# Designed miniproteins, single chains, continued (2), part 56

Each design is a single chain, and the fold is of that chain. pLDDT is the mean over its residues in the fold that is shown.

## One batch from the design tools (miniprotein)

Design m6050
Fold by ESMFold2-Fast:
Structure m6050 (fold): chain A 87 residues (1-87)
Amino acid sequence: MEELIKKLAEAVAAGNWEEAEKLDKELAEKLKEIAEKGEEGEREAKLGLLEAQIAVGEAIAPTLSAEQQAELAAAIERARAALEELK
């Protein structure tokens, strides 16, 4: 999971949208499989999704306007708070 999230964030940061789309699909399929394992799997999938949202958000932030960066920073903080609540 962590390796896949890292690769996705790196692809986004590099502007490699073909690789990013491929990795995003792989991540979505893996999260779905984990969630299908039951209540514990649903929690693991939510944690993975939040970690991916934070990593991708941080990777794309430099390409955004100041206003969009502020909104993204708030979204990342909410995702981090949700991540801590699920642990």
Scores: mean pLDDT 81

Design m6051
Fold by ESMFold2-Fast:
Structure m6051 (fold): chain A 66 residues (1-66)
Amino acid sequence: METAEKEGLDKTTGEKLKVRLTRAPAGDKLQGAAAEAYKDGKLVARDTVLVGGQAVEDLKIEVERL
């Protein structure tokens, strides 16, 4: 399982958040990546991002506030 942290945006506030991405191993063509944002150790936003095989650093991440 591939995991990475990337900067993303809160869809509601536009706040920049550190987002943890978890996606399936290399080899999957079209898949969902779980995007979870934590603030002070608490989950504050999450979303699912569809990934078409591009690298994590090339993803544009937006998350929805819980």
Scores: mean pLDDT 65

Design m6052
Fold by ESMFold2-Fast:
Structure m6052 (fold): chain A 66 residues (1-66)
Amino acid sequence: MKLIISGDLSPEELIGLVLWLMGDPRLKVEIVGENTLIVTGDLTEEEFNRILEQLTSDPRLTVEVI
């Protein structure tokens, strides 16, 4: 599974998001720009949907599923 997350986040908010995502050892997080993250990992459908729901609840974030 691959997610592209982009948005108008402060550096502190971006770091917080990275730390939250990296809490799961099955996830790999790559910072490809100041406000863009690529997340890859072997997640269950339920865990993936939970992450998507939390990310899409922030109107400043755009999430693309690949």
Scores: mean pLDDT 78

Design m6053
Fold by ESMFold2-Fast:
Structure m6053 (fold): chain A 71 residues (1-71)
Amino acid sequence: EIERLEEEARRAFERVHADPQDREALEELREAALRLARLLLEEKYPEDPELVEELLALLEEALERAVAELL
């Protein structure tokens, strides 16, 4: 699963690199990155799903601010 999501993120990144105005590719990249983060956090904290959700929420907020500010 992680490997598949990593490939999806790379493909989306390549599309964004070829066309920086491709909003669909940017959304796919964001979605793949968040799903990868979820799997990595679940692997690191398998006994604490509440912590995983809390960290993901913070990551989503930080990512949205970064996208709004930088893109």
Scores: mean pLDDT 73

Design m6054
Fold by ESMFold2-Fast:
Structure m6054 (fold): chain A 74 residues (1-74)
Amino acid sequence: SKGEELLKKAEEYIKKAEEYLKKGKYKEAQKLAEKALKLAMEAMRTTDEPEYVPRLVATALRAIGIIIDAELKE
């Protein structure tokens, strides 16, 4: 489904963003987290699959956290 595909891509971007954040690559981490946030928001807006909503919300919150953390550490 589109919702599942967007969720999986967003979760993949979050994992990569967290790796870059740990390595001090703040600009790269922020860009990946912004991509993850966009995908999670699109999936939440368009999906009719309620089982994915909690994971999409969690992914969006993680993305926001990474964006803020990366910006503060610049």
Scores: mean pLDDT 84

Design m6055
Fold by ESMFold2-Fast:
Structure m6055 (fold): chain A 90 residues (1-90)
Amino acid sequence: MDKIKELEKKKKEYSEKLNQIVAEMRRLDQLIAEKTPLEVAKELGIEVESEEEARKFVQDLVVSLTAQALDAIGDMIEIDIEIEKLKKEE
């Protein structure tokens, strides 16, 4: 059993997940720069009753994506630490 290879595979999975989150964040940032909050919500297929509700939705989405990105980065750092420990043992 190659523990390092399993950890490298997990790191690749988290890296791919992080890349997807970053792509979503970049798309959202571009939409926010070019469109009103109501237009952003409509583009994302979300039904909102007011501009205030649309702004809250966009803010909540930014917070959620940021949290997901930080979690993925944290997981990747923990994997790197574990790989380094295993490499020092052999």
Scores: mean pLDDT 82

Design m6056
Fold by ESMFold2-Fast:
Structure m6056 (fold): chain A 100 residues (1-100)
Amino acid sequence: MLSEEEVRAALEELERRREELLADEDRVAVALQLAFAAGVAEALGAPELAEALRRLAEELLRAAGAEEARPEAEAAYERGRRLTEAALAGDAERGREISA
């Protein structure tokens, strides 16, 4: 449900914050948050934003030297995507209904 205008604004903001995020002390934590946000963006129909978020998360893990956290970033991405799909009615299609 992200508008084209919101996606563009988010992409520009992400590029501007890239250097600031790379300088953050908690690069791994930020990378996991960005990976989760990428999954959310993909489920909301914003694949360009999802790609930008994924790339930044990968760069943060690389800058932190935390390659071992890569599987956790992938899990965060998958979690964000699944939670958003469930919220958007993917849950009913999976046959696992939230009671009522």
Scores: mean pLDDT 75

Design m6057
Fold by ESMFold2-Fast:
Structure m6057 (fold): chain A 68 residues (1-68)
Amino acid sequence: SGKAVQEISENMRGVAEVSEDEKERRKYLKEVGQAVHDNIDDPEKAAKETKEILERAKKEKEKREKLE
């Protein structure tokens, strides 16, 4: 029952960790919050969508590091 909520929390933490600065962190956390809001009655889908946001944030960090 609490597993999806734990996954969402882990995804939020992951987004904060991979974000380069406060501006990017705020952007991705807003997207995570929107995904949770849009799927408020489906916590498993919210967890999946927040995981996809985290994976996108990780790819953007990797791309940025390769350009420097």
Scores: mean pLDDT 80

Design m6058
Fold by ESMFold2-Fast:
Structure m6058 (fold): chain A 99 residues (1-99)
Amino acid sequence: MSPLANAVRLKDRVEELVKAGASVEEIADFLREQGYERGARAAELAREKGFSPEAIGYTALAVVYREIGADEEAEKWLKKAAEINGVPLEEVQRIVDEA
């Protein structure tokens, strides 16, 4: 319960940062400060692949949710990132695996 409640707050903050036009560096730094280095790397790698800010945010959240053991929610964020960016699921999965 407590880790999932924290994950929901993290998701809401990432979505808020994306809507506010925050840089990928700001999103990555926020995730690193929260202890999610792989999530930060996923955001940076998604930017290098030309993903939109919204897709970058959800790609990073997929990694974070997997690390906390919320695999079903992680899969939801992975699919959402693919849909938002208009790319195959395998493209987002490669970024998650490379992070």
Scores: mean pLDDT 83

Design m6059
Fold by ESMFold2-Fast:
Structure m6059 (fold): chain A 70 residues (1-70)
Amino acid sequence: MFEELTERAARLAAEAVRTYLAGGPDAEAEAQRLNEEALRLLEELRERVSEEQFREAWEAAVRAARAAAA
């Protein structure tokens, strides 16, 4: 469960960045929706895992987003 939610949150965060950078009439709104979904998954993880595991999940999502922006 932890790995699955972490991977899904990271994927959504990266998709949000890619969507925003791709541009288009709805890019900002779609990117915001994807980012909100990623944040909801991370919030769910925070209640179910250790603080260390949550930090790992958050850092993975940030790293994925930064990689997508490069």
Scores: mean pLDDT 81

Design m6060
Fold by ESMFold2-Fast:
Structure m6060 (fold): chain A 79 residues (1-79)
Amino acid sequence: KKIPESFITKSIEELKSEDPETRLTAAKRLKILIEKYPESVEPYLDEIIPVLEELLKDEDEKVREAAKEALKAIKEKFP
């Protein structure tokens, strides 16, 4: 299965949104994409990982938890 490059890049941009709900949705979506389409996400890991690491310090607890779960998924899929 393959996902459009635009969908991945848009998700990365949404992680940087000023809206916590948008960041939360993007982090949850990226976790799913990492789990279901790891090969499609792999080229973007250098862009995704630093943003998710910053979200671990987010003001919103749910965003921090979603970022932690996404990073865990990356570690499990790309050991």
Scores: mean pLDDT 82

Design m6061
Fold by ESMFold2-Fast:
Structure m6061 (fold): chain A 66 residues (1-66)
Amino acid sequence: LSEEERERLLKEIEELERKGVLAVIQGDYATAAEQLERIAELYEKLGKHEKAERLRKQAEVLRSKA
């Protein structure tokens, strides 16, 4: 990945994080979990496998509340 593409992916992650937070506030845990899974995929593309795994576990917790 280029440096510019890496920064673009990070901004996309931030936007998805905002959408996830709004979904949690509205009690839509299924949508929030889905957003976290998408964020995890982007972190894997960035080579951040540990962070991606942590996010997937967090998504499982949210799904259990749905």
Scores: mean pLDDT 82

Design m6062
Fold by ESMFold2-Fast:
Structure m6062 (fold): chain A 55 residues (1-55)
Amino acid sequence: MDAETLIKEAVEAAKAGDAERAQALAVETSARHGSEAGLRAGKAVKEALKERGIP
């Protein structure tokens, strides 16, 4: 999977309230696509969780 697909899956998991899956996908993004992609995934997951009321 490309980085954008992994980030999209991570955000979707976060929006569904599955923080464990969202975190796992962000880690996978970093492992497969490097620290920059991992940081983008982590930021997107954090924002999605904040939208769900999780700080």
Scores: mean pLDDT 78

Design m6063
Fold by ESMFold2-Fast:
Structure m6063 (fold): chain A 102 residues (1-102)
Amino acid sequence: LEEVRKAQAEAFLTLGRYYHKKKDYEKAIEYYELAIKFDPNNARAYLELGEVYLDKGEYDKAIEYFKKAIEINPKNTRAKELLAEAYRKQGKFDEAEKVLKE
């Protein structure tokens, strides 16, 4: 059952990426949220959901999801880079620098 849930989460991740590339942000969000529901420890799902919110200009939501991705996988350099980018887009330059030093 756990392997079936992880396989389903991976399928939802693939659909989320497909719709994100098409700039169908609403469907991308729906499928990434389904991926998280089936595998709540999937750091990649949180990272990629954060990227959708970053593209939408919803920086507070992007920051929330990037922090969640880092919480699950603290060695995720990409999540830290994207978190710093989201802070810079909000004009929070000191917070962006702190993220990159950790």
Scores: mean pLDDT 88

Design m6064
Fold by ESMFold2-Fast:
Structure m6064 (fold): chain A 84 residues (1-84)
Amino acid sequence: MKEIEELKKKVDELESAAQTLRDRADRLGAPEEVKRLIDRAISAVQKAKKAIDEGNIDEAKKYLQEASRLLTEAARLLDEFERA
């Protein structure tokens, strides 16, 4: 099903983005607040994976949207920290 494949692709994209951002946060010695946002995003992606496996498409979309928002906020805070 095309929708499930698109959701799986989004999971892979967000996992990659979260890992990259986590590595950057660790390298820069970012505040725990930033690291917690990334960890919450990783948790949301894992919940989305479980929802996809269970066929809960709406729940998967919800968790992927949450993960995307958390990563966007973490990236913003990390950029501010790096420039401070």
Scores: mean pLDDT 86

Design m6065
Fold by ESMFold2-Fast:
Structure m6065 (fold): chain A 98 residues (1-98)
Amino acid sequence: MKILEEGAAIVFDEATGTITRYKKGEKIEVSEDDVVIKVKPENAYEAFLKGAEEAAKRRGNFVLVTDSEEEADKAYENLKKYSKEKLQDIVDRVRAAR
């Protein structure tokens, strides 16, 4: 498992259809096929879409990272405005396309 030492991370859990926020320094499993995308609160949804698309091309997972805990909190709240069903549908559609 790779530890993210820079910023905080937001991960989509496909098994539950939920997003999880990880604090800086927490252990997150990242493989070479996984995609790490830097996100700003104002573009959290677009970063989620981009992460899903790039991860589908690599057959890996994706992780959204921010420069600060405060930005991660805001990005997480912006993503929570979308239902888990809508977020899961995005991932399913991107995977079905590849």
Scores: mean pLDDT 72

Design m6066
Fold by ESMFold2-Fast:
Structure m6066 (fold): chain A 62 residues (1-62)
Amino acid sequence: SLLELGRRAGEAIRAGNEEEAVRLLRELAERGADAGALLSAAGLAEEKGLERAARTAYELAA
């Protein structure tokens, strides 16, 4: 489910696992996650210093 996938993406970001976060963010977008959810993930990634994950989420939200 999108809800479960979103929770896993948030966990990866909070854990600092940037590679996994980028993978999960791309899966979220492919499965139709809304821009708001992706922008929220981008903000969390920026806060954690995961620049690549943040950039990926902003790009996917566009």
Scores: mean pLDDT 86

Design m6067
Fold by ESMFold2-Fast:
Structure m6067 (fold): chain A 88 residues (1-88)
Amino acid sequence: MEAFEEVAKKYGGEVVEFKDGKVILKLPADTVLGDFLRDLEEKYGYKVVELRVSLQATAEEALKHVGDKPVAILEDPNGNKYEIYVEL
């Protein structure tokens, strides 16, 4: 949870929900998801297991593409998996 809160704050967003392997992030529409995900990987050791959008996609573009589905599935250094959802 702390990792997602720190990175979301950096991009002007926030964590809306963190429960049962589901993370809902509220991000500015122009947030480049690849930059967000890279910071989680480099600072906190998260790995992208599945990515449903382009690394160059903004949060708004990602939501138009995936709808109600997660934009990515991430794994932490302990092997826990998280479904990542985005809100504007």
Scores: mean pLDDT 84

Design m6068
Fold by ESMFold2-Fast:
Order: sequence, then C-alpha cells, then structure tokens
Structure m6068 (fold): chain A 74 residues (1-74)
Amino acid sequence: MPSKEQLIDEAVALVRELMPDISEEDLAVFRDYLSSLSHDELLEVVEQIRQLKTLPPETARAAIRALLAAMKDL
C-alpha cells in the first residue's frame, strides 16, 4: 500500500506530465493541499488525476487550473 508521501509524489508527477509549464509556486500550493487530505481522500484525488490523462490535453489542463484556483481560495 502506498504511503501518503508516495501518493503526493505520484499526484505531483501526474500534474507535471499534464501541465509541464506549471510554476513551482503552484506546485507548492498543490503539495500543501494534498498534505492536508486524509489517505483515502488522497487516493481519490490521484485516481481523478489519472482519469484526466484519458481526456484531450486542453480539457485536462483546464481541469487542473480549476483545481488550483479552488485550492488557492482555501
């Protein structure tokens, strides 16, 4: 079973793959958000990001931008 840190690293790697031009500042906000989640919530987030890879790249990037904007409101 992956640790919380392994799930965070996987989510960050997936986001970098989908959005290579993402800033280190936005990645830091994303890591902080993921660190606040429970292990079960983090598993759901990783699965949702994996599913974004099946979408057109433009749609996947829009979804990631929306997620980052929502996290910045917290």
Scores: mean pLDDT 79

Design m6070
Fold by ESMFold2-Fast:
Structure m6070 (fold): chain A 65 residues (1-65)
Amino acid sequence: SEELREKAREYLEEGKKYFEQGDLKQAITAYSKALKYAREAGDEELVKEVEKNLELIAQKLQEQS
């Protein structure tokens, strides 16, 4: 669904904004929503992009704890 792809893109963009602001927890929440919609849309490329961003944030969060 085009609508689901659009939602996934919006949440991915929201997550990137939070990441740039240093709000890693909010970024993770937004990326989790993006992942859900990307999977429902069947957009494999978008799923991979969100997963990469989640991995990078998780690594940074662990390094700073």
Scores: mean pLDDT 84

Design m6071
Fold by ESMFold2-Fast:
Structure m6071 (fold): chain A 76 residues (1-76)
Amino acid sequence: MMVEIEIALYVMAAAVAKLAGDGLAAGEAYEEAARIAEEAGRLKEAAEYYRRAAEALKDVDPERARELLERAEELE
């Protein structure tokens, strides 16, 4: 299934970025995973990835992190 493969690739990219200490790259990867899940109608899963992206970005880009948290709340 293409959507699951794409989500898995971005989640793996986020995990690698976290291990490297790159919060920006991790947040961006989770945000892309969330977008793909949202477009596939997997709204609860998308909300979870938007929250993970916000957590990764909170110290790097707090404004973007806040916007992603608001997006996650809208999807629940």
Scores: mean pLDDT 83

Design m6072
Fold by ESMFold2-Fast:
Structure m6072 (fold): chain A 96 residues (1-96)
Amino acid sequence: DEIERLLKQAEELIKEAEEKLKKAEEALKKGDKEEAKKYLLEADILLGMAALAVAVALLVAKKEKDEESVERAEKLFERIRELEKRLKELEEELKK
């Protein structure tokens, strides 16, 4: 199932992005701006990949009239947006 595969891939990428953001926060707390910058870049890439996977899954789900998969994809987009906001907040902290 292509939709299920893409949604699971997105969920795994989101989880990895959350772990990278946590590591970035820990690095900032220790004053390691270079390590924080690296983890924020990795999180940004992972969230971009997750957004692409969700976008493809949403397109296919809408075409197939799979309402359950549409709802799952929309919830994953909401999670990605929350993590992108957190990423931007941490990027601003790096500038201080």
Scores: mean pLDDT 88

Design m6073
Fold by ESMFold2-Fast:
Structure m6073 (fold): chain A 55 residues (1-55)
Amino acid sequence: SDLEQAKRDYEIGLELKKQGNLVGARVAFKEAAKLAEKAGDKELYEKARQEYESV
């Protein structure tokens, strides 16, 4: 589902951020935000968007 994929992409973004791959993290957070918005998960959308803007 879009929600499960959004959660996975968010976790991937956090892992890439910890590794210092900020370009990869940004892409993962952007996809997580897009999928969270489609799924209607406003909290996950805001978390992913804030991470995207911070990297």
Scores: mean pLDDT 88

Design m6074
Fold by ESMFold2-Fast:
Structure m6074 (fold): chain A 69 residues (1-69)
Amino acid sequence: SLKEILKELLERAKEGASPEELAKELEEYIKNNELSEEEKHKLEIIAELLRESDKETAISILEEALKKL
């Protein structure tokens, strides 16, 4: 589910994974899972934001995404 992947990415971010690694993992999830167009678009925006972020900002992005699901 969307919540499960975002929780996994948040845990990895807290463990020190780079924003680029997190974005790539999310892009791989989008590619390998059947998602609605709305879900795909939301996750693509999150992946783009992660690529442009530092580690602390990445954690905040993922926490906010989880709150809105």
Scores: mean pLDDT 84

Design m6075
Fold by ESMFold2-Fast:
Structure m6075 (fold): chain A 94 residues (1-94)
Amino acid sequence: SEEVEKIKKILEESYKWVKKNKEKIKKLPSEEMLERAEKLTEELIKLLEKLDRETQQKVRDLLTDFFTKLEEEDKLSSEEILEIMEKLVELLKK
C-alpha cells in the first residue's frame, strides 16, 4: 500500500540519519546496537504489510512525530532510539 511505502521511506531515511549522526548521540551506538536496529527495521517493514490501512496510518504518524522530535533534539541516547523501535515492533505484533 501507499502507506507502507511512506513508512518504509521514513524508516530508511531515519536509519541513514542515525548512522551519519552517531557523534550527536549521547552514547555512540556500538556495531551490535546498529545491527540490532537494522534487524528491528526489517522486522517492522515485514509486519507493516499485514496491517490494515488505519493502523498503517497511525504508525506513519507516530514515526513522523518521533523523527520530527529527533531532528529538534541536540542529543539522544542510543538506548532511547532502540527502546522506541522495540515498542513499535511490539505494538505491530499485537
Scores: mean pLDDT 64

Design m6076
Fold by ESMFold2-Fast:
Formats: sequence, C-alpha cells, structure tokens
Structure m6076 (fold): chain A 55 residues (1-55)
Amino acid sequence: SVKELIAQLEEALAAGDRDRVRELIGKLAAASNDASQKEREEVDQAIRAAFEALA
C-alpha cells in the first residue's frame, strides 16, 4: 500500500540507504497512478521531503 511504501521510505532515509530511497521513490510514483487524490498528495509530499533530505 501507499502508506507502507511511505513508511519504508522514512525508514530508508533514517538509515541513510540512498539506493533504497531511490527504489522506493520509483515505487511510490508508480503506485500513485492507481491511488486516490489524497494518497497522491501524501506520495508527492513524501517524495519532495526525500529529495530535500538527499540534496
């Protein structure tokens, strides 16, 4: 689910696992295609936060 992917992304960011973060961003973007508008907003926010953390 989108929520599980966001939780995994947060865990990967805390661990400093850049490869896993990139993989999860891709999975979240793909999952957003079939997601509700609310879930798409959550995905977009999580991806933006991840890019900011990696910059």
Scores: mean pLDDT 80

Design m6077
Fold by ESMFold2-Fast:
Structure m6077 (fold): chain A 68 residues (1-68)
Amino acid sequence: SREEAYELTVLADLYLEEGDLEKAAEYAEKALELDPELLPARKVAEEILKAAKEAGDEELAARVEKAL
């Protein structure tokens, strides 16, 4: 549901702020799987993608990019 996708988006944003990119990506992927057009989920996924690329984590970047 949209509510579940939004809650997962909030968790993704929280983990992104904590610097836990693996968990941030996991929750963002789950949110986009439930609602691929949810704007706040897409925005946090874009931020995680940018952070993963800056960290040199090509595997994580590819996973997040595939979810977008």
Scores: mean pLDDT 86

Design m6078
Fold by ESMFold2-Fast:
Parts: C-alpha cells; structure tokens; sequence
Structure m6078 (fold): chain A 88 residues (1-88)
C-alpha cells in the first residue's frame, strides 16, 4: 500500500541520517503494509540498523527473517555473517 511505501521511505531517510532508532521504528511500522519483496528489503535494513547500534543478536534475527523471504539476498547473507562474527 501507499502508506507502507511512505513509512518505508521515512525509514530510509532516517537510516541515511544515521538515526538508526528512528529508522527501525519506521521500518517496523511499514512491514505489515509492504509486499513480500519490500518486506525482505525492510528486514535487511532492520538488520543493518541494529548492527549499526551494535545490537548484534537483533541484527541476526532480522537478517534471518530477510533470508526466509529471499534466500539469495546477498546483503542479508553478508550482514548475517558479520553479525555472527561480532559475537565470537
């Protein structure tokens, strides 16, 4: 829906401003209104935002959700590996 798209764009704007907490809020609000392809991207960006906040357990959770929807998502695969390495 248009509302989901608008919330997703607000999340992207916050992410680019390095306001990761606000980005997370907008991406979470957008998720129920996004088509599956956009949900996978939103989960990947949620993983990245949590990673930037050094919340590696949460980052792993969201990267795994992205890969459930899009198993070949290279960005989510890379993020998952990097987040797991941070917990070693």
Amino acid sequence: SSKGGELFQEGLAAFLQEDYEKAIEYFEKALPSLPPHAQAKAYTLLGEAYFKLKKYEEAIEYYEKALELDPNNEEAKKGLKEAKEKLK
Scores: mean pLDDT 89

Design m6079
Fold by ESMFold2-Fast:
Structure m6079 (fold): chain A 65 residues (1-65)
Amino acid sequence: SEELAKQAYEDALKEAKERGVSEEELDEAARKAGFKSLEEGVRAASESADDADKFAAAFAEEASK
Protein backbone atom coordinates (compact mmCIF):
# COMPACT_ATOMS: atom_id res chain seq x y z
CA SER A 1 0.00 0.00 0.00
CA GLU A 2 1.02 3.65 -0.37
CA GLU A 3 1.25 4.10 3.41
CA LEU A 4 3.54 1.06 3.77
CA ALA A 5 5.75 2.28 0.90
CA LYS A 6 6.08 5.74 2.48
CA GLN A 7 6.85 4.22 5.89
CA ALA A 8 9.54 1.98 4.34
CA TYR A 9 11.11 5.03 2.66
CA GLU A 10 11.11 7.04 5.92
CA ASP A 11 12.51 4.08 7.89
CA ALA A 12 15.27 3.53 5.30
CA LEU A 13 16.30 7.21 5.42
CA LYS A 14 16.31 7.24 9.23
CA GLU A 15 18.35 4.01 9.39
CA ALA A 16 20.90 5.29 6.86
CA LYS A 17 21.34 8.58 8.75
CA GLU A 18 21.65 6.78 12.11
CA ARG A 19 24.36 4.57 10.57
CA GLY A 20 26.31 7.67 9.48
CA VAL A 21 25.57 7.64 5.75
CA SER A 22 26.37 11.16 4.47
CA GLU A 23 24.14 13.30 2.25
CA GLU A 24 26.66 12.75 -0.58
CA GLU A 25 26.36 8.96 -0.19
CA LEU A 26 22.55 9.23 -0.06
CA ASP A 27 22.62 11.31 -3.27
CA GLU A 28 24.80 8.65 -4.95
CA ALA A 29 22.40 5.89 -3.82
CA ALA A 30 19.45 7.85 -5.25
CA ARG A 31 21.28 8.27 -8.59
CA LYS A 32 22.08 4.54 -8.70
CA ALA A 33 18.35 3.86 -8.14
CA GLY A 34 17.60 5.88 -11.31
CA PHE A 35 16.79 9.28 -9.78
CA LYS A 36 18.62 12.46 -10.80
CA SER A 37 19.51 13.33 -7.19
CA LEU A 38 18.58 12.73 -3.55
CA GLU A 39 16.20 15.72 -3.77
CA GLU A 40 14.49 14.30 -6.87
CA GLY A 41 14.25 10.87 -5.20
CA VAL A 42 12.63 12.36 -2.09
CA ARG A 43 10.19 14.28 -4.28
CA ALA A 44 9.34 11.20 -6.41
CA ALA A 45 8.86 9.09 -3.25
CA SER A 46 6.38 11.67 -1.90
CA GLU A 47 4.30 11.48 -5.13
CA SER A 48 4.37 7.73 -5.94
CA ALA A 49 4.33 4.54 -3.86
CA ASP A 50 6.30 2.72 -6.59
CA ASP A 51 9.06 5.35 -6.47
CA ALA A 52 8.98 5.27 -2.64
CA ASP A 53 9.58 1.49 -2.69
CA LYS A 54 12.42 1.86 -5.23
CA PHE A 55 14.03 4.65 -3.19
CA ALA A 56 13.71 2.70 0.09
CA ALA A 57 15.29 -0.41 -1.49
CA ALA A 58 18.27 1.61 -2.79
CA PHE A 59 18.88 3.17 0.64
CA ALA A 60 18.54 -0.16 2.46
CA GLU A 61 21.15 -1.65 0.09
CA GLU A 62 23.55 1.30 0.58
CA ALA A 63 23.10 1.19 4.39
CA SER A 64 23.91 -2.56 4.43
CA LYS A 65 27.29 -2.06 2.69
Scores: mean pLDDT 73

Design m6080
Fold by ESMFold2-Fast:
Structure m6080 (fold): chain A 70 residues (1-70)
Amino acid sequence: SEQEELKKKLELLKKFLELADKIYKKAEEEKDESLFKKLQELLLEGSEKKWTVEELEEMVKKAEELLKEL
């Protein structure tokens, strides 16, 4: 249903923003200018998406991978 899909999208968006905040905190703690640039690029890429469930899942995955490299 449309309501279930919307709920899924909101949960994925919330998770993406939580991961982005964690990346920001790591970049700030380590004073890593390269990590700030990668986060900015990730956010810009996200802004150009159609925000389908699949595209949101891909953005979450990219954020998780970036965080794991720290």
Scores: mean pLDDT 83

Design m6081
Fold by ESMFold2-Fast:
Structure m6081 (fold): chain A 61 residues (1-61)
Amino acid sequence: MSPEESVEALEAFVADLAPHLSPEQQARLRALMAEIRAAVAAGDLERLRAVETELWSLLRA
């Protein structure tokens, strides 16, 4: 997948999960998704990896 396609797929997946999360988790999730989009737009792969790690930790909890 291209980075753009990966972000779109992740956004769709996250939208399905968001209703099952607490308001605090939903707020954190929105912040993480905004950081992922910004990192992809900037080409900052290190930042993207760090934010993705946080996102998957949140979703696995």
Scores: mean pLDDT 74

Design m6082
Fold by ESMFold2-Fast:
Structure m6082 (fold): chain A 97 residues (1-97)
Amino acid sequence: MDEGLDYLSAKDYEKAIEAYEEYIKKNPNDAVAWHNLGLAYKKLGEYEKAVEYYKKAIELNPNFWKAYENLAEALKKLGKYEEAEEYLEKAEKIKNE
């Protein structure tokens, strides 16, 4: 069971990160876990790490439209507006399938 999700719901983002990092060591191909790890880092303002982990989620599941949207949001926080727009366009294409 995913303890990281309980910590995300409680807004304990540092504990969510610890739980997801341990989970991912045993489940490295779980795109949702990588996405949720990125979400926890985004909530802490760690946008570079959020981008890294959202990209990993997309690598594992190229149809994960929510990961593209969250990646674009994190990229905008880093001032990478052109790259963010490219990922938003990909998210819209996936959602319209």
Scores: mean pLDDT 85

Design m6083
Fold by ESMFold2-Fast:
Structure m6083 (fold): chain A 63 residues (1-63)
Amino acid sequence: MSVEEIAEKIVNTFKDALAALPDEAARRAFIRAVVDTYLPDLDEETREAVIREAERLLAERVP
């Protein structure tokens, strides 16, 4: 799976949990925790790219 596909899956899978969080900082922290928990074997570069792409998607989808 590409970085974009992984980020999209995280945002879509946890969309209800992310929507319940009070602010962008909490949503970003949640995404980091998800990557750390479910994708611990990703190399550092790919992990950072996934987190950044997920943040980008959240910025576009959350008003």
Scores: mean pLDDT 76

Design m6084
Fold by ESMFold2-Fast:
Formats: structure tokens, sequence, C-alpha cells
Structure m6084 (fold): chain A 98 residues (1-98)
């Protein structure tokens, strides 16, 4: 597969995990929501590794947002260490997207 097509598939998977995280969060399943958001971030980050220029920066911003949502869900679940790690990762990715 071309890197661009692979990145498109990975971004679609990221969106799927993000949507799952949102549904789990709305049900109060915060730990599972956090894990789904983290998986979304991982897919967006994998897509960014295959992309260049503005497309890469966009995927990095999507990854950062997913990790921020994971941090919020981990905080709700009481997983404060995992929340801190996710927040730090989001900050790192946002800086890289600049």
Amino acid sequence: LSPELEAEVLRALGLMFRSLGEKLYSKGDYKEAAESYKKAGEQYLAAAELLEGEARKEALREAAEAYEKAAEAYEKAGDLEEAKEAREKAEELRKEAE
C-alpha cells in the first residue's frame, strides 16, 4: 500500500477508537474510554509517521487531542499516573505539530 493510503486507513481507525471512547465515556466506563482514546492517539500518531508537511501536522494534532481525551477519562477513572502520562504525550505532540 502507498504510505498515503496506509495513513488514511490509520486515521479512519483512530476516528473509530475515538468514537468508541466517546460512547464509553458517556456511559461512565471511564477506564475503557481512556484506553480507547489512547488507541485512537496511537493510530493517529502512526498515520503522522507516514505523512509529511501539513498532513503530518494535522495527524499530530488529532493524536494530541485523542491523548488529551484519554487523560480526562483516566482522571475520571482515578488513574492519575496514566492521566499525567497521556497529558504529557499530548503536549509533546502539539509542540511537534508547530
Scores: mean pLDDT 90

Design m6085
Fold by ESMFold2-Fast:
Structure m6085 (fold): chain A 57 residues (1-57)
Amino acid sequence: MSAEEVAARLNAAAATGDPEAIAAEVARLGRELGVPVDVSTPEAAQRSGTRLVIAAG
């Protein structure tokens, strides 16, 4: 999975305006990429999303 694909999926989740949808997508991508993520808070989920994009690219 490319950094562009990861960013596109995270942006699609963010476009819903639902923090739970964002957290679920971050958790899913973390599992697919084998990257540990923290989705316990919206801030932690956003930081984890940024790490996923970097890890994919």
Scores: mean pLDDT 82

Design m6086
Fold by ESMFold2-Fast:
Structure m6086 (fold): chain A 62 residues (1-62)
Amino acid sequence: LEAGDIARAVEDYEGKSPNELSLKKGDEVEVLVVLGDHYAVVKNLKTGEVGIVPTSVLEKIE
């Protein structure tokens, strides 16, 4: 994953802090910033919410 990629959540994710985003399986996100190997700041394209998610729950689609 890199900034500008579109990705899809492959599973549900529950955010554990105010800076983390909760996702449902199938949600599409725009990757804004990659934070090392394990996390990214993303924008949920359905809700418009921005937050941190593990890259392991994302699959690049575009």
Scores: mean pLDDT 81

